# Designed miniproteins, single chains, continued (3), part 77

Each design is a single chain, and the fold is of that chain. pLDDT is the mean over its residues in the fold that is shown.

## One batch from the design tools (miniprotein)

Design m10666
Fold by ESMFold2-Fast:
Structure m10666 (fold): chain A 70 residues (1-70)
Amino acid sequence: EIDELIEELSEKGGVSKEDLRKLLSRFPSKEDALFFAKVAKKLVDTNEVEPEELEKVEALLRKLREELAR
């Protein structure tokens, strides 16, 4: 559940829940937002992200930038 990931990221990452919800709501799909949140949580928990996950995050950020440019 996205709300659970927002709670954990807010507590561990020092970012407000409201700001995280706003950021995630800007993604093109709920699946993309959830994937981004999971990768961010993994980075906070382990300080490690796999190259394939980084490539997917880059693609999602590119999609987000395209949506924001409209």
Scores: mean pLDDT 71

Design m10667
Fold by ESMFold2-Fast:
Structure m10667 (fold): chain A 63 residues (1-63)
Amino acid sequence: SDTENRAQGLIDTAKDYLKQGNYKKAVEYADQAIDLASTLSGPVGDSLISEANKIKDEAIKGI
C-alpha cells in the first residue's frame, strides 16, 4: 500500500541520518514512520514500528 511504502521510505531516511551521525533527524524520521505505520493493521504495521523503534533507540543512545 501507499502507507506501507511511505513508512518504509521514512525508515530508510532515518537509517541514512543515523549512519551520518545526525541523531536528531534520525529520531524525527523514525517517529514519523511509527506514526504512519500505526495506521496499518496487523503484522506489516507491527514490523515497521519495530524496525523504526530500533533505529530510534540507537539514535537516542548516540545523543
Scores: mean pLDDT 86

Design m10668
Fold by ESMFold2-Fast:
Structure m10668 (fold): chain A 81 residues (1-81)
Amino acid sequence: LEEAIKLLQEAAKAASQGDIQKASQLAGQGVKIYLTQYEGLSEEQANQIGSQVSSQMSSIKDPQLLSKMLQISAEELEKIK
């Protein structure tokens, strides 16, 4: 769980710096780790969902909005650990 939270925090930082591509990649990785290690989904299912999340995040044109969304996601994961 800590690794997934860290990746989402790093993604939020990348987004705040305007690097939407890096932010979307890190967010997708964090989601995949969360889904496989903590939700018990198969690697195939987690990869599909993670790729979809990464694709959706990369379409967000406002880096500040993306950063805020990723910060909220990391905070929500911290509440369940």
Scores: mean pLDDT 79

Design m10669
Fold by ESMFold2-Fast:
Structure m10669 (fold): chain A 113 residues (1-113)
Amino acid sequence: EEERRKRILEGMREAGRELSAFQKHADAAIEAAQKGDLETAQKHVDEMKREADRLIEIAKEVPELAPAILRAGYTLAKQASERAKALPTPVAQEVAKGFDEIAERLKKALEEF
């Protein structure tokens, strides 16, 4: 019981850090897309892909948290995609595609739990 509780609490802290970084990179990618800066936007999307991989790793290590953290990541990625699609720049289309790919990856991972 105590060891399980400790594992869950540590997983929650790690997931919280990754979700926070994920949101910050989403915001930065959208800002870069609004400015038409594809290189900067793509860098932040690539960081989000790494953070999505880490969320999936945490989900595998702490299956009790998997539905919550993967759904949170999926929701953030989908919201970011819709925000990017509303932008009037060509870069926004590429960024939205990247966000949709991340969302699909998290959704597929969630289906395994």
Scores: mean pLDDT 89

Design m10670
Fold by ESMFold2-Fast:
Formats: sequence, C-alpha cells, structure tokens
Structure m10670 (fold): chain A 70 residues (1-70)
Amino acid sequence: SLADQIPDATYGEGDAPAELVAPLRAFQALFGLPENGVIDAATRAALQTLPGPRDGLLDAETKAALARVL
C-alpha cells in the first residue's frame, strides 16, 4: 500500500521529502485539499487528526491510519 512506502519522517509545515510527495497527494485528494504534495497548514491539520503520537513524526500508528484511509 502507499502507507508502506511512507518513511519515518517529521510532518511539519513545509515541503515534504520526495518519497512522501505521491502518498501525500493521495491523502490530500482524500481530504479534499489541494493536491500540491507539500505539507501546508491545512494538510498538517488533517494529518494531526490521525491516531498516534502527534509529535510531528510519522510513526507506525500514523502509517497504519494512512493505510486505512488510502
């Protein structure tokens, strides 16, 4: 799945690592956000609705949540 391809990374506001661009666009499409592949304020807010620690890291719980919605 796309979530299996998401590395452990900080999802702060700004440009996403190249390997996150495609899964981030899929996430943005699912949430009705602009599919720009960057972590803007709206994308960051949507990511923060996912379960797991919200310390800015994509942990296993966040990846599992993304797998359920992607």
Scores: mean pLDDT 59

Design m10671
Fold by ESMFold2-Fast:
Structure m10671 (fold): chain A 104 residues (1-104)
Amino acid sequence: SAAEELARRLEEYRRRLTRQVSRWRDRQIRLNPSLSDQIRRDGQDAVRVGTRRFRRELTLKLTDQQKYDQWLLNQQIMRNMIKGPKAQLDFNQQLLKKLQELLS
């Protein structure tokens, strides 16, 4: 079924991303062991966010242009909805940068 195919592709992507993040994590912990707990949390967040994004890309059957346009719209919505502390916006931007580095 389409749901079984989606689940299979999502699991394959999650496994690949988890291996890549684990290698990144181990390298970063070696470079700064005092930040090990923060690095582990960042790695877990990157896998969660990356897997969620990949699920969305698979389910929406969007063109690359439509995916980009929707990403831009979501960025604008997030900026407009975050009337909260600047720290929350800065944290979200740092997570997005880390995700981009891990997926490149």
Scores: mean pLDDT 66

Design m10672
Fold by ESMFold2-Fast:
Structure m10672 (fold): chain A 68 residues (1-68)
Amino acid sequence: GSRGTVSRHKGYTVFERETEAEFGKPATHDYAFVREEDGTSYGFSRNRETGEVLRDDNIPEELRDLVE
């Protein structure tokens, strides 16, 4: 199963989703950031068990505190 939340952070709408480990897929914490000013979007994903970064769309520094 997965759990998702929506929040706001430093002028971004933040979509978060946690997934459980499944056959051939790790448990992940996924982020989609959408800048409210212009709609620019960034993705970030981390393995929930190991902390390994699986995806980073070069997210802005102001968002790094949310994904550390």
Scores: mean pLDDT 82

Design m10673
Fold by ESMFold2-Fast:
Structure m10673 (fold): chain A 67 residues (1-67)
Amino acid sequence: SDLAEWINSLEPEVGGQVLGALLYDEKLRDEAIAAAPELPEEVRRAAGRTALKDLSEEAKEKYKEIL
């Protein structure tokens, strides 16, 4: 998927933070859930630990690119 390809192009920590943020978004949650199995386990584990307030500035900017 385009979302999985984009997240996989990011550093794993940043990609995990972006994926985690998408899981809290009502519009993109289903797409994020569908993309998650296509991503490395490291990215998925990072997403599971991410809270919106804990996103890096870089991850917040990447998140806005898909909103």
Scores: mean pLDDT 79

Design m10674
Fold by ESMFold2-Fast:
Structure m10674 (fold): chain A 95 residues (1-95)
Amino acid sequence: KEEILELAEKVAVALTALTGDYEGTAKQLKEVRKLLGVDKYLSVEELRKKADEFAKETLGMTVEEIQALPDEKKMELGKEISKKLEEEMKKLAEK
């Protein structure tokens, strides 16, 4: 379903913002899109833009600023994002 693809993209964007791993995340998202019958995926450039927008809107900082944080702070942000994603997954499952 379209909502599953949207959720997969949100997860990929959130992970990219936390890890700075644009290439690895883009590869994972490509496999998810392929599984859903979509033969196109976000480019690394598009993923960078979406990750920066997500970071600014959700956390008030850029991906670069997040990557400069100590690992313990990144873990705290990861927990916050995980809770938000769980809520979105629950909403999708109910639909």
Scores: mean pLDDT 70

Design m10675
Fold by ESMFold2-Fast:
Structure m10675 (fold): chain A 108 residues (1-108)
Amino acid sequence: DPEELLLELQGRGVAALPELLALLAELSAAAGPQTITVYYDKDTDVAMLQRAIAEIQAVTQLSFTLVQVDSVPYRIRAEPGAIYLAERPSYEEMLFDLVYGTVRVLLQ
């Protein structure tokens, strides 16, 4: 069950990133090509965010549209076709949150 697996991987955090990326690749293959909008906090390192997106695009058929917003009051939030992403202090945390949010979008 992808929902149960996602909950387990979320609890493990960044250490579960390889398994979370594998789950994302499987879900993306089933869902087919689509575009997801990423609303990101203005204080986000955009180069780090673009690197994380490139890593996701290497294993998925997904396209991302980036929209800067003044603030994101949640760590990560998934809506239909959209992710709201707060500033993250590390690349690994940014990639983990972005992959987690993308998996949640694909499960909707």
Scores: mean pLDDT 85

Design m10676
Fold by ESMFold2-Fast:
Structure m10676 (fold): chain A 65 residues (1-65)
Amino acid sequence: SEKQKRREELYKQLLEKMRQLSEQVKKQRETNDQQTYQEFLRQVNEQAQQLILQYQEQVLQIDEE
């Protein structure tokens, strides 16, 4: 199904973006003081939530076609 392939591609993109955020978290932990790191973690959590919500909305839009 074309819709299934599009959903699989979106999920793959979500996983890749989440992987990149995880790598940035690891790098920031090694490079920055605890206060800067905690601020970065808050930003990453917000970005992760937005990515998941965007993925869910895109999947819903595909299913409504």
Scores: mean pLDDT 84

Design m10677
Fold by ESMFold2-Fast:
Structure m10677 (fold): chain A 85 residues (1-85)
Amino acid sequence: MQYVEEAIKAAREAYEAARRGDFDKALEAMNKSVEAVKKAPGATEQDVNRVKALLESAIVAALRGDEEAAEKHYQKALDIIRSLG
């Protein structure tokens, strides 16, 4: 599904920006991912809220240098996005 692919790409861009310390780009890319999730068929408000919370947690952890926590939150967000169809 196009929206799922867009959401995954934007989530990856957010995580990579956060790892570089670019908070503004990380937030911009996170918002693009969340908007794509909202447009995905079958996405619930709970799915949107969970993806946003997990990406926010991944960004905060990455900016703090907690790479293990950042990766875990990021992968959980991707798992939710990939489950949408």
Scores: mean pLDDT 85

Design m10678
Fold by ESMFold2-Fast:
Structure m10678 (fold): chain A 79 residues (1-79)
Amino acid sequence: SAMDEEGRRLFAEALRELLLEAGLSEEQAEKVARMVLDGASQEEIIAYLQEHGFSREQAEEILRRAERIALEKLLAKLF
């Protein structure tokens, strides 16, 4: 649906921004955003982040924060 597409886009955008803040390069952060848009699983994203210096716990926390930011932005657009 259009809302599923928008939610995924907002999640990818939030995740990219958080990863840049956490010290990933622009290229690495954009790669993760692309993975999200291409339908990569949460486990695939966690695995990529672990290859780039994140613990599993850190990766899960960043994903949780990105989801919260995306949800808040999506709700602001709908209401």
Scores: mean pLDDT 86

Design m10679
Fold by ESMFold2-Fast:
Structure m10679 (fold): chain A 94 residues (1-94)
Amino acid sequence: SQEEELKQKIEEHKKFVKDLERYIELYGDSLSDGELELLKNYIKVAKELLEKAEKALAEGNLEEAQEYLEKLDQLKKDFEEKFPEIYKKIKELS
């Protein structure tokens, strides 16, 4: 169902955030202050969007949940383009 597909996408984005938090734990000391701030800002924005997506889904608003997930997909794509080496390392932590 569309609801199950949206739930799966939410879990995939949650996992990416978790893996990014793990990356910062393991490798944060090797990052510049500016890079670390950008990664922490990603986590903050992604968590806010995830909370909104989960709330919309719980309320049965599948269209709104999809819009927040599309924003998360774009945020993740922009992250991959800006930090391809970090992105690759995060995927290896999965």
Scores: mean pLDDT 89

Design m10680
Fold by ESMFold2-Fast:
Structure m10680 (fold): chain A 57 residues (1-57)
Amino acid sequence: MKEKIETELEVPEGPVAITADGKPVDLAPTRTLKISLEVDNAGELGEKLAAERAAAA
């Protein structure tokens, strides 16, 4: 039996603009970090996920 986990993280790449009224404008681009794991044992999923998150940080 195979287990699969996919996680996507969005990170802002740049600054946001602010109007004269102090309202932010959503012009800052974001990037997506994708993490996916597939294992036969569910017990390994936690370890694999933690390792991938550490590598992505």
Scores: mean pLDDT 57

Design m10681
Fold by ESMFold2-Fast:
Structure m10681 (fold): chain A 75 residues (1-75)
Amino acid sequence: KREELVKQAKALLQAETPPEVAQQIIEMLNRALEEKVSEVEALELMGQIGRLIHEAGLTLSPRLAQLLLEFAELS
């Protein structure tokens, strides 16, 4: 379920990412769930999240990247 993916992503973000950045990404994911975004919009959102992580000097763990990809496929 899409909500389950967000829950797992939230846990990993909180573990691997500074709280401010984690909260921004979680809010973006929650908005995407509520607004029922298209696949194209979900992929654009994943790109924005990837850029935020890169700009913060972080790298996506393989598990976090996989969860975000699964979320985009289900949106």
Scores: mean pLDDT 74

Design m10682
Fold by ESMFold2-Fast:
Structure m10682 (fold): chain A 93 residues (1-93)
Amino acid sequence: ATVDPERFDVEVDIALAEMGVAITRNALPRVEKLDPEAAKRVRELIDKAETHIAEAQKALDAGDYETARKHIDEAVRYLREAGRLIDEALAKA
């Protein structure tokens, strides 16, 4: 049995999105000290990203790579917005 390259690419993209969540969560204590409202918004965006990562994993497990990629794209979009808010909050220091 040959490893499906498309499955592998989706698995890698999910892992990268999960790493993005971990990095973003690590910044939260610093953001909370500088801008508590931004920290609240970042948490909401992380929660949305994690929901899409979970849906991407479900789609991957079902062999639906198109749906998995769509959810990965949404998770990345939320993480980019969170990163922008973190950068803005940290610039206040």
Scores: mean pLDDT 88

Design m10683
Fold by ESMFold2-Fast:
Parts: C-alpha cells; structure tokens; sequence
Structure m10683 (fold): chain A 93 residues (1-93)
C-alpha cells in the first residue's frame, strides 16, 4: 500500500524543480494564512479570520494551477475549497 505522502512525492517528481519550489513556497504561505485565520477566529476577529482564509484559498488555488499530477492538483484544489468554506463560515459569525 502506498502512503498518500509517497503518492504526492511521486506526482511532484513529474514537475520541474522550479515548479516544485514555487508550489512548496505557495503551500507554506497558504499554511501560514490558515494558522493566522485560526488565531484570529480564536480571538473573536471573524472578519480578519475570513480575510486570512480567503488568502489561503487563493494561494492553494495558485499551487493547484502549477501542479502537473492529478493527485497533487486534487489535494490542492480541496485545500482551496476548504479554506474558502472556512472564510464563508467566519463571515456568518
């Protein structure tokens, strides 16, 4: 059985080194925005949380557009959709 991490790594190997480095950078930035959104949400700043989650969704979407492999692209598109949903939920509070 292949781990999801191994499948992700194999998929990334199909991309150029430059594309892989850009995807990694976008993923790091998106993850930092998700964490910032969670911190803002815990502080009761729902509008700021929504803004950070929207930024994360944009970055995950950019990473998905750069992804060559279908598995990697679907994972990143899923993360973008989840982040967008978190932004919508934060705005409803």
Amino acid sequence: MSLAEASFGEDMAKSSKEQREEIARLLLEATLYVMAGAIALSAGDYELAAEYYEKAAELYQKAAELAVGEKTKKVLEGLAKDSKKLAEEARKK
Scores: mean pLDDT 78

Design m10684
Fold by ESMFold2-Fast:
Structure m10684 (fold): chain A 92 residues (1-92)
Amino acid sequence: SRAEELLGRAYRESTLTLIGSSDPKKIQVAQLSSLAVSYIDRGDLDKAIELAQQALSIDPNSVGALYALAAAYLLKGDDETGDRLEAEADSL
């Protein structure tokens, strides 16, 4: 599904930041995004949304956090919000 594709992108972006960055703020954002992906995998979409929003409050241009948030909203059935967030991430 589209949500599964976005989850894969979120996981990849977060993992690349965690292994490649020495910036504490970027690492914190990637950790929150990775945790959001883990909660989506567990089916806890509300917790995933909270964590992705926390990441975006630190870095509103976090591609990983935007894809994780988009996937969570698509899985909740909010296609309009999910599509908008995916488009925002794709523009970065």
Scores: mean pLDDT 87

Design m10685
Fold by ESMFold2-Fast:
Structure m10685 (fold): chain A 82 residues (1-82)
Amino acid sequence: MLEEALARLEEAVKDFPPEVREQILQGGRDVLEAARAGADPSTIASKIVALAMQAVALGADPETILRFIKAVEEAVEEARAR
């Protein structure tokens, strides 16, 4: 369910510093909305790369970033299947 994918993004973002959680979560939601709107794979990939780079710039650790990006990728795949 797409709502379960969003719940996974909300769980993954909790590992980020409190000051940046909403910004990173909003980035994940924007990628998911683009996927739901039928954005092409290259556009989605570019948005995911930009989100990961933003998380690095905000000082998140690599393991936290990887887990969050995995959750976003899974949410995108689920959105594409519908």
Scores: mean pLDDT 78

Design m10686
Fold by ESMFold2-Fast:
Structure m10686 (fold): chain A 79 residues (1-79)
Amino acid sequence: SAAVEQAEKAIETVKKIAETAKKNKNLSKEELEKYRKEVEKAGKEVQSIADKLTKEQLREFQRAGLAAMKAIDAALAAA
């Protein structure tokens, strides 16, 4: 399903953002804010197709998104 593939790509994108925010200590505040907006955009896209997704897929996205937002917030606080 195109919706499932879209959700899987969104999950992978926010997981990569979380890893980048945790590992790269040289990210600027502008880059971190851009990543925050990308996570928010991914969340809106997943929400628009939520009726086509399983509860497990929605929970996986929520966990990945929360991890990314926490990593970004921690990096912004340290900058």
Scores: mean pLDDT 84

Design m10687
Fold by ESMFold2-Fast:
Structure m10687 (fold): chain A 62 residues (1-62)
Amino acid sequence: HMEEERQRRLDEEYRRLIDKVNELQKKAGEAFKKSKEKGLEITKKMNDFAREGRRRLAELAR
């Protein structure tokens, strides 16, 4: 049972998820300045990524 190692992996995945969501959020903001449609497309990609990230975190937490 590698509780410490599992916790470390969870922390790394949380950090990656947060960093990626923040990156996509900045890109969405940039896109909204040029086009509402492009901003919405990136926002949808961000939401899809966050959903998939939560699924992976749930699997790691098992």
Scores: mean pLDDT 77

Design m10688
Fold by ESMFold2-Fast:
Structure m10688 (fold): chain A 72 residues (1-72)
Amino acid sequence: ELSEEEFEEAERRVLAAYLALVEAGELTPNDPRLSKQEQLEAMKANFDRIVARRPELAADVAAVLARMEAKV
């Protein structure tokens, strides 16, 4: 379990990687008109892409995803 500070750092690293891959055309941004369940499904696919390109972020991605799943 990450501290809140460690989680914020993990979330920042994952967000930076997500934005970089979106700008590179490797990821499609989530449609905000989708349901929470559909957004979670799309985000899981995006997280798989982030881990494939940045395997060092696997633990950070897992932490962010677990917190997102708890809210759906």
Scores: mean pLDDT 76

Design m10689
Fold by ESMFold2-Fast:
Structure m10689 (fold): chain A 128 residues (1-128)
Amino acid sequence: SPELEELIKELIDAIRNGDAEKVREILEKMEELGYDLREVFTSLIASPENTLNAQDVRGRTALHLAAMTPNEEVAKILVERLLELGADPNLLDDRGRTAYQLALELGKEKLAEHLKELMRERGLELVE
């Protein structure tokens, strides 16, 4: 859909700009229009696999890339939405790290604690 392609472009631009309000608005608009956010997030990963848990050439999932997002509020929004959609937080990148461990290595202690609490709420086991 040309509309979905434009919304994905706007989403990427909002993420790059650290515009948390705009990220939230675009994701809400995508859902209102009936787009599957699992497919949206999968499209952001350079992988031959078309799943929410798809890994790029470095073993990174969408959840890893969300944790790497420089703006803390944007990273938090993306992590929350990915876990709501059923993303597996315990998949390892090419350095043997979960998204949680990556957030800690990047000094994002608040994001790491938030990810930990979201995993607890969903009954998911945390790999430390």
Scores: mean pLDDT 84

Design m10690
Fold by ESMFold2-Fast:
Structure m10690 (fold): chain A 77 residues (1-77)
Amino acid sequence: SLSSIKSTNDTMNSLIDNFRNHIDNYVRLVNDGGPTRDILTHINKSQNYRDQLGKLSIGYVKKADSYYMQAMVEVQI
């Protein structure tokens, strides 16, 4: 139903937003020379959100992977 599609879409958007936030924090901390524990926490959290997306939509996993690849180019600038 339309209502069910909307609910699933809202869930997927929440998961990918959380994924992006953790990737953004990872890039910032790496570039700033932040604590290793915090760097690892953000990358591990992003992987957990990617895994959750993988259970719902291959298209959203591809969006997450594309964002990750783009973000990795920003590391070491």
Scores: mean pLDDT 85

Design m10691
Fold by ESMFold2-Fast:
Structure m10691 (fold): chain A 83 residues (1-83)
Amino acid sequence: GSKELIELAKRIAEEAKKLLDQAKKAKEQGDMDKAKKLILQAEILLGMLRIVAGVAKLIGEEEAYRYARELIEELEAEIEKLK
């Protein structure tokens, strides 16, 4: 139900944020290849999060949909800052 989708969205977002933190550190060290790879991995997780939001919308789980959309917007902003 809604709680399971929220928990899934949380886990995906936490992993994506961890990858973006590592990408920031790689950029600080001048390792642009590592940073690009980590950003790509975070973008894949963002894609998974968009699927979770889409599923929540389709099955009428409004709370889970709103929660996932907020996480998507936060991650999109962080990824844009790293490009």
Scores: mean pLDDT 89

Design m10692
Fold by ESMFold2-Fast:
Structure m10692 (fold): chain A 94 residues (1-94)
Amino acid sequence: MSQEEFDKEVALALIEIAAAVTVLAAERMGVPQEKVDWLREELGRIVDEARARLEAGEDPQKVIDEANKRMKEVIEKLNKETGIKLEPIKVTLG
């Protein structure tokens, strides 16, 4: 496997893991199910967009930077609506 293919696969896996952990953290913090479902859908869209961009040959670091920005915005909205203090997970390739 090339370094480029490896970085792409690692970038996508890390974004998927960050999204999954964020949803689990929200559930554990007692966020209502309707807000957890909304969070799962919004983060799922970010993951799907990241996958599409990586498949199109975009730079993995740029895809990670955009995913981090969008996940942070989603979490900040959730925090404002629910009153919880959920910290955004920052994905990095190293």
Scores: mean pLDDT 86

Design m10693
Fold by ESMFold2-Fast:
Structure m10693 (fold): chain A 81 residues (1-81)
Amino acid sequence: LPEIDETPEIREVEERHRETLEKADEAIKAGNKEEARRYGKEVALAFREAGLDEVARAVLEILAYATGEDFEELLAEVEAA
C-alpha cells in the first residue's frame, strides 16, 4: 500500500534515464566530480520534472556527499531549471 510502496513513476524515470544514472555512478567511482555533478543534476531534474521532488532531493543529497558540493546550491540550480 502507499505508505511504503515506491511509486511506479520512480521506476519509469530510473529505466528511462538509466544511462545517465550509470554515468553519474561511474563518475563518482572514478572521482570525477565535474561529470558526477553534471549527470547527477540531470538525474535530479528528471525526477523533479516527473513530480518526484523527494526523490530528486535524495539524488542531490547523495551527489553533494559524493562530490563535497553544497546541497543547498545544487538544489537551487535544479529548482531554477
Scores: mean pLDDT 74

Design m10694
Fold by ESMFold2-Fast:
Structure m10694 (fold): chain A 91 residues (1-91)
Amino acid sequence: EVEELAISQLFIARYVIAQIDKLIEEIKNSTDVEEIKKRYEEALRTAQEVLEQLDIIAKKNPELKDEIDTYKAQLEARVEELKKVVDEKIS
């Protein structure tokens, strides 16, 4: 139920953060501008969906708010780093 869903969403958030870290390194070593743009857009959509789910879980589980806020901050920081790396590669 709600507690199991919260735990699952925290695992998904952690997984997505790790995938963005990996994508940042892969983009640094890539020369295909169109592939970089496509992967960046896909990562932004996934991150946005995860952030929206974390907001829903935080409202239903206020005891997890501090942990959820930490994952939200980490995910938002990775998205900003990804954006910077993409801008540096294609500018």
Scores: mean pLDDT 82

Design m10695
Fold by ESMFold2-Fast:
Structure m10695 (fold): chain A 80 residues (1-80)
Amino acid sequence: LPPLVGRAQAILNSATNEVSVSVSSPEVSGNATILEKTETSITLKVEVKSSVPGAISTSTTKTTPVDETAVVTAEAIIPL
């Protein structure tokens, strides 16, 4: 069977500075961290983890202009 892919997605609203994190399945957890904030840009890191044995966790880092909505996605590979 092919492995399952679990996703974590973080959305930062630059107007409110609120970060929301959503996950695609209950087998994964997601965390978002603001690594850098300047007057012109925000750098976000999203990490996805799974408690399933043999799962591969990943992280994605993206820099977005401060006047835009930042969307960052990370994927975990879950063996079946």
Scores: mean pLDDT 78

Design m10696
Fold by ESMFold2-Fast:
Structure m10696 (fold): chain A 98 residues (1-98)
Amino acid sequence: SPLEKAREEMKKVIKEFAEKLREAYKKHTDPDELRKAVREIAKEFMEKVDEIIEKYKPYLSDEEIKALRDEAMDTFAAIAQAIINGDEEKVEELLKKA
Protein backbone atom coordinates (compact mmCIF):
# COMPACT_ATOMS: atom_id res chain seq x y z
CA SER A 1 0.00 0.00 0.00
CA PRO A 2 1.12 3.65 -0.33
CA LEU A 3 1.27 3.99 3.47
CA GLU A 4 3.50 0.90 3.81
CA LYS A 5 5.82 2.23 1.04
CA ALA A 6 5.99 5.65 2.76
CA ARG A 7 6.85 3.97 6.10
CA GLU A 8 9.63 1.91 4.46
CA GLU A 9 11.12 5.08 2.90
CA MET A 10 10.89 6.83 6.32
CA LYS A 11 12.70 3.89 7.99
CA LYS A 12 15.52 4.18 5.41
CA VAL A 13 15.86 7.94 6.00
CA ILE A 14 15.80 7.50 9.82
CA LYS A 15 18.61 4.90 9.61
CA GLU A 16 20.68 7.10 7.24
CA PHE A 17 20.41 10.20 9.44
CA ALA A 18 20.95 8.24 12.69
CA GLU A 19 24.29 7.10 11.21
CA LYS A 20 25.15 10.71 10.23
CA LEU A 21 24.36 11.79 13.80
CA ARG A 22 26.55 9.00 15.29
CA GLU A 23 29.45 10.05 13.01
CA ALA A 24 29.04 13.72 14.04
CA TYR A 25 29.31 12.78 17.74
CA LYS A 26 32.42 10.66 16.98
CA LYS A 27 34.23 13.32 14.86
CA HIS A 28 33.45 16.63 16.62
CA THR A 29 35.17 17.16 19.98
CA ASP A 30 34.48 20.93 19.87
CA PRO A 31 30.95 21.67 21.25
CA ASP A 32 30.25 24.54 18.81
CA GLU A 33 31.25 22.45 15.76
CA LEU A 34 29.12 19.55 17.08
CA ARG A 35 26.10 21.86 17.53
CA LYS A 36 26.45 23.16 13.93
CA ALA A 37 26.78 19.60 12.54
CA VAL A 38 23.75 18.35 14.55
CA ARG A 39 21.66 21.38 13.41
CA GLU A 40 22.52 20.71 9.74
CA ILE A 41 21.74 16.96 10.10
CA ALA A 42 18.37 17.76 11.75
CA LYS A 43 17.55 20.27 8.95
CA GLU A 44 18.41 17.74 6.20
CA PHE A 45 16.39 15.04 8.02
CA MET A 46 13.31 17.32 8.15
CA GLU A 47 13.71 18.14 4.44
CA LYS A 48 13.82 14.40 3.54
CA VAL A 49 10.72 13.71 5.69
CA ASP A 50 8.92 16.58 3.86
CA GLU A 51 9.96 15.10 0.46
CA ILE A 52 8.49 11.68 1.36
CA ILE A 53 5.26 13.28 2.65
CA GLU A 54 4.85 15.38 -0.56
CA LYS A 55 5.48 12.23 -2.70
CA TYR A 56 2.76 10.22 -0.89
CA LYS A 57 0.35 13.10 0.00
CA PRO A 58 -2.06 12.37 -2.95
CA TYR A 59 -2.50 8.76 -1.70
CA LEU A 60 -2.85 9.32 2.08
CA SER A 61 -5.45 10.88 4.41
CA ASP A 62 -4.52 13.94 6.53
CA GLU A 63 -4.57 11.68 9.61
CA GLU A 64 -2.16 9.19 7.95
CA ILE A 65 0.19 12.05 6.90
CA LYS A 66 0.21 13.40 10.48
CA ALA A 67 0.86 9.91 11.94
CA LEU A 68 3.65 9.27 9.39
CA ARG A 69 5.37 12.59 10.27
CA ASP A 70 4.89 12.17 14.04
CA GLU A 71 6.18 8.55 13.96
CA ALA A 72 9.30 9.59 11.99
CA MET A 73 10.04 12.58 14.25
CA ASP A 74 9.46 10.64 17.51
CA THR A 75 11.60 7.68 16.35
CA PHE A 76 14.48 9.93 15.26
CA ALA A 77 14.28 11.95 18.52
CA ALA A 78 14.46 8.72 20.57
CA ILE A 79 17.49 7.50 18.57
CA ALA A 80 19.16 10.93 18.86
CA GLN A 81 18.70 10.87 22.66
CA ALA A 82 20.24 7.37 22.85
CA ILE A 83 23.23 8.61 20.77
CA ILE A 84 23.65 11.67 23.08
CA ASN A 85 23.58 9.31 26.12
CA GLY A 86 26.18 6.97 24.52
CA ASP A 87 23.69 4.09 24.84
CA GLU A 88 24.82 1.94 21.89
CA GLU A 89 22.52 -0.99 22.86
CA LYS A 90 19.47 1.34 22.85
CA VAL A 91 20.52 2.84 19.47
CA GLU A 92 20.71 -0.65 17.88
CA GLU A 93 17.37 -1.67 19.48
CA LEU A 94 15.60 1.47 18.17
CA LEU A 95 17.13 1.10 14.67
CA LYS A 96 15.80 -2.49 14.45
CA LYS A 97 12.29 -1.25 15.43
CA ALA A 98 12.41 1.77 13.06
Scores: mean pLDDT 86

Design m10697
Fold by ESMFold2-Fast:
Structure m10697 (fold): chain A 92 residues (1-92)
Amino acid sequence: MGTIEGVIANWAKQLRADIVARADADGLSPDSRDRFMQRADQIIDEQVERLRQRIKENPPETPVELWEIFQEIANEFYDKIEKVYREIKAQE
């Protein structure tokens, strides 16, 4: 509980909104879209949990260190999303 939890929650919501916008822009079929969003929600939950664990285990001492952790987790998220997106498109 604290300001950082609010930042994490807002970050997760923004990631999900971005993924929804991408699925809409690319015109996925309804079934592919449902499968993609299911996998995306799972990845978001996993990355949020990993982010919380990283911060709890090794608390950042500076805003720069906190930002580096967020950036690392975001990069992992987008890499996983790209892989899932390609897999779903290949099966369409």
Scores: mean pLDDT 80

Design m10698
Fold by ESMFold2-Fast:
Structure m10698 (fold): chain A 95 residues (1-95)
Amino acid sequence: MELERIDELFEKAEKGDQEALVELHRIANELYDRGELELAKQVYERIAKVAEKLGDYETAAIAYRNLADVYSQLGEEEKAAEYRKKAEEWRKKFE
């Protein structure tokens, strides 16, 4: 059910549905809070890619920052640093 819901929301988000993108962020945050780090990682990665494709630089920056937090929790500090840098680069595009 939850995975099917996530796929439906990504189909809508890829077509420019901003409410679907907000809901996906909410789901990814809940997964992170529940300790479902691998699934949270996958959802944040896909949010970032969709946001980049849509030119939503603010959402892309937020998603990359959240990805860095997930990688840090997984003990992958090199990847966490990489995504923190990417989040900063995307933030500069909308400011």
Scores: mean pLDDT 83

Design m10699
Fold by ESMFold2-Fast:
Structure m10699 (fold): chain A 70 residues (1-70)
Amino acid sequence: MKEKLVQSYLQLDEQDRLILEELVGGVSYKKIAEKYGLSEGAITARFPNVKELEQAYVLHYIGDAVKRAT
């Protein structure tokens, strides 16, 4: 299951991967939307399973993920 999520992450385009990295890093939807010229709704529409994609990113880049302030 997690391996398929990692493969889905690797199949994302460059912009979507950068947005996912920002989300994993704890950057707010509003700041990401402003940075990429998108609405918050556009970001959520691209990542309906954002929690699972975040987990896949962490599994792929263990120890290299940006530290989250949560």
Scores: mean pLDDT 64

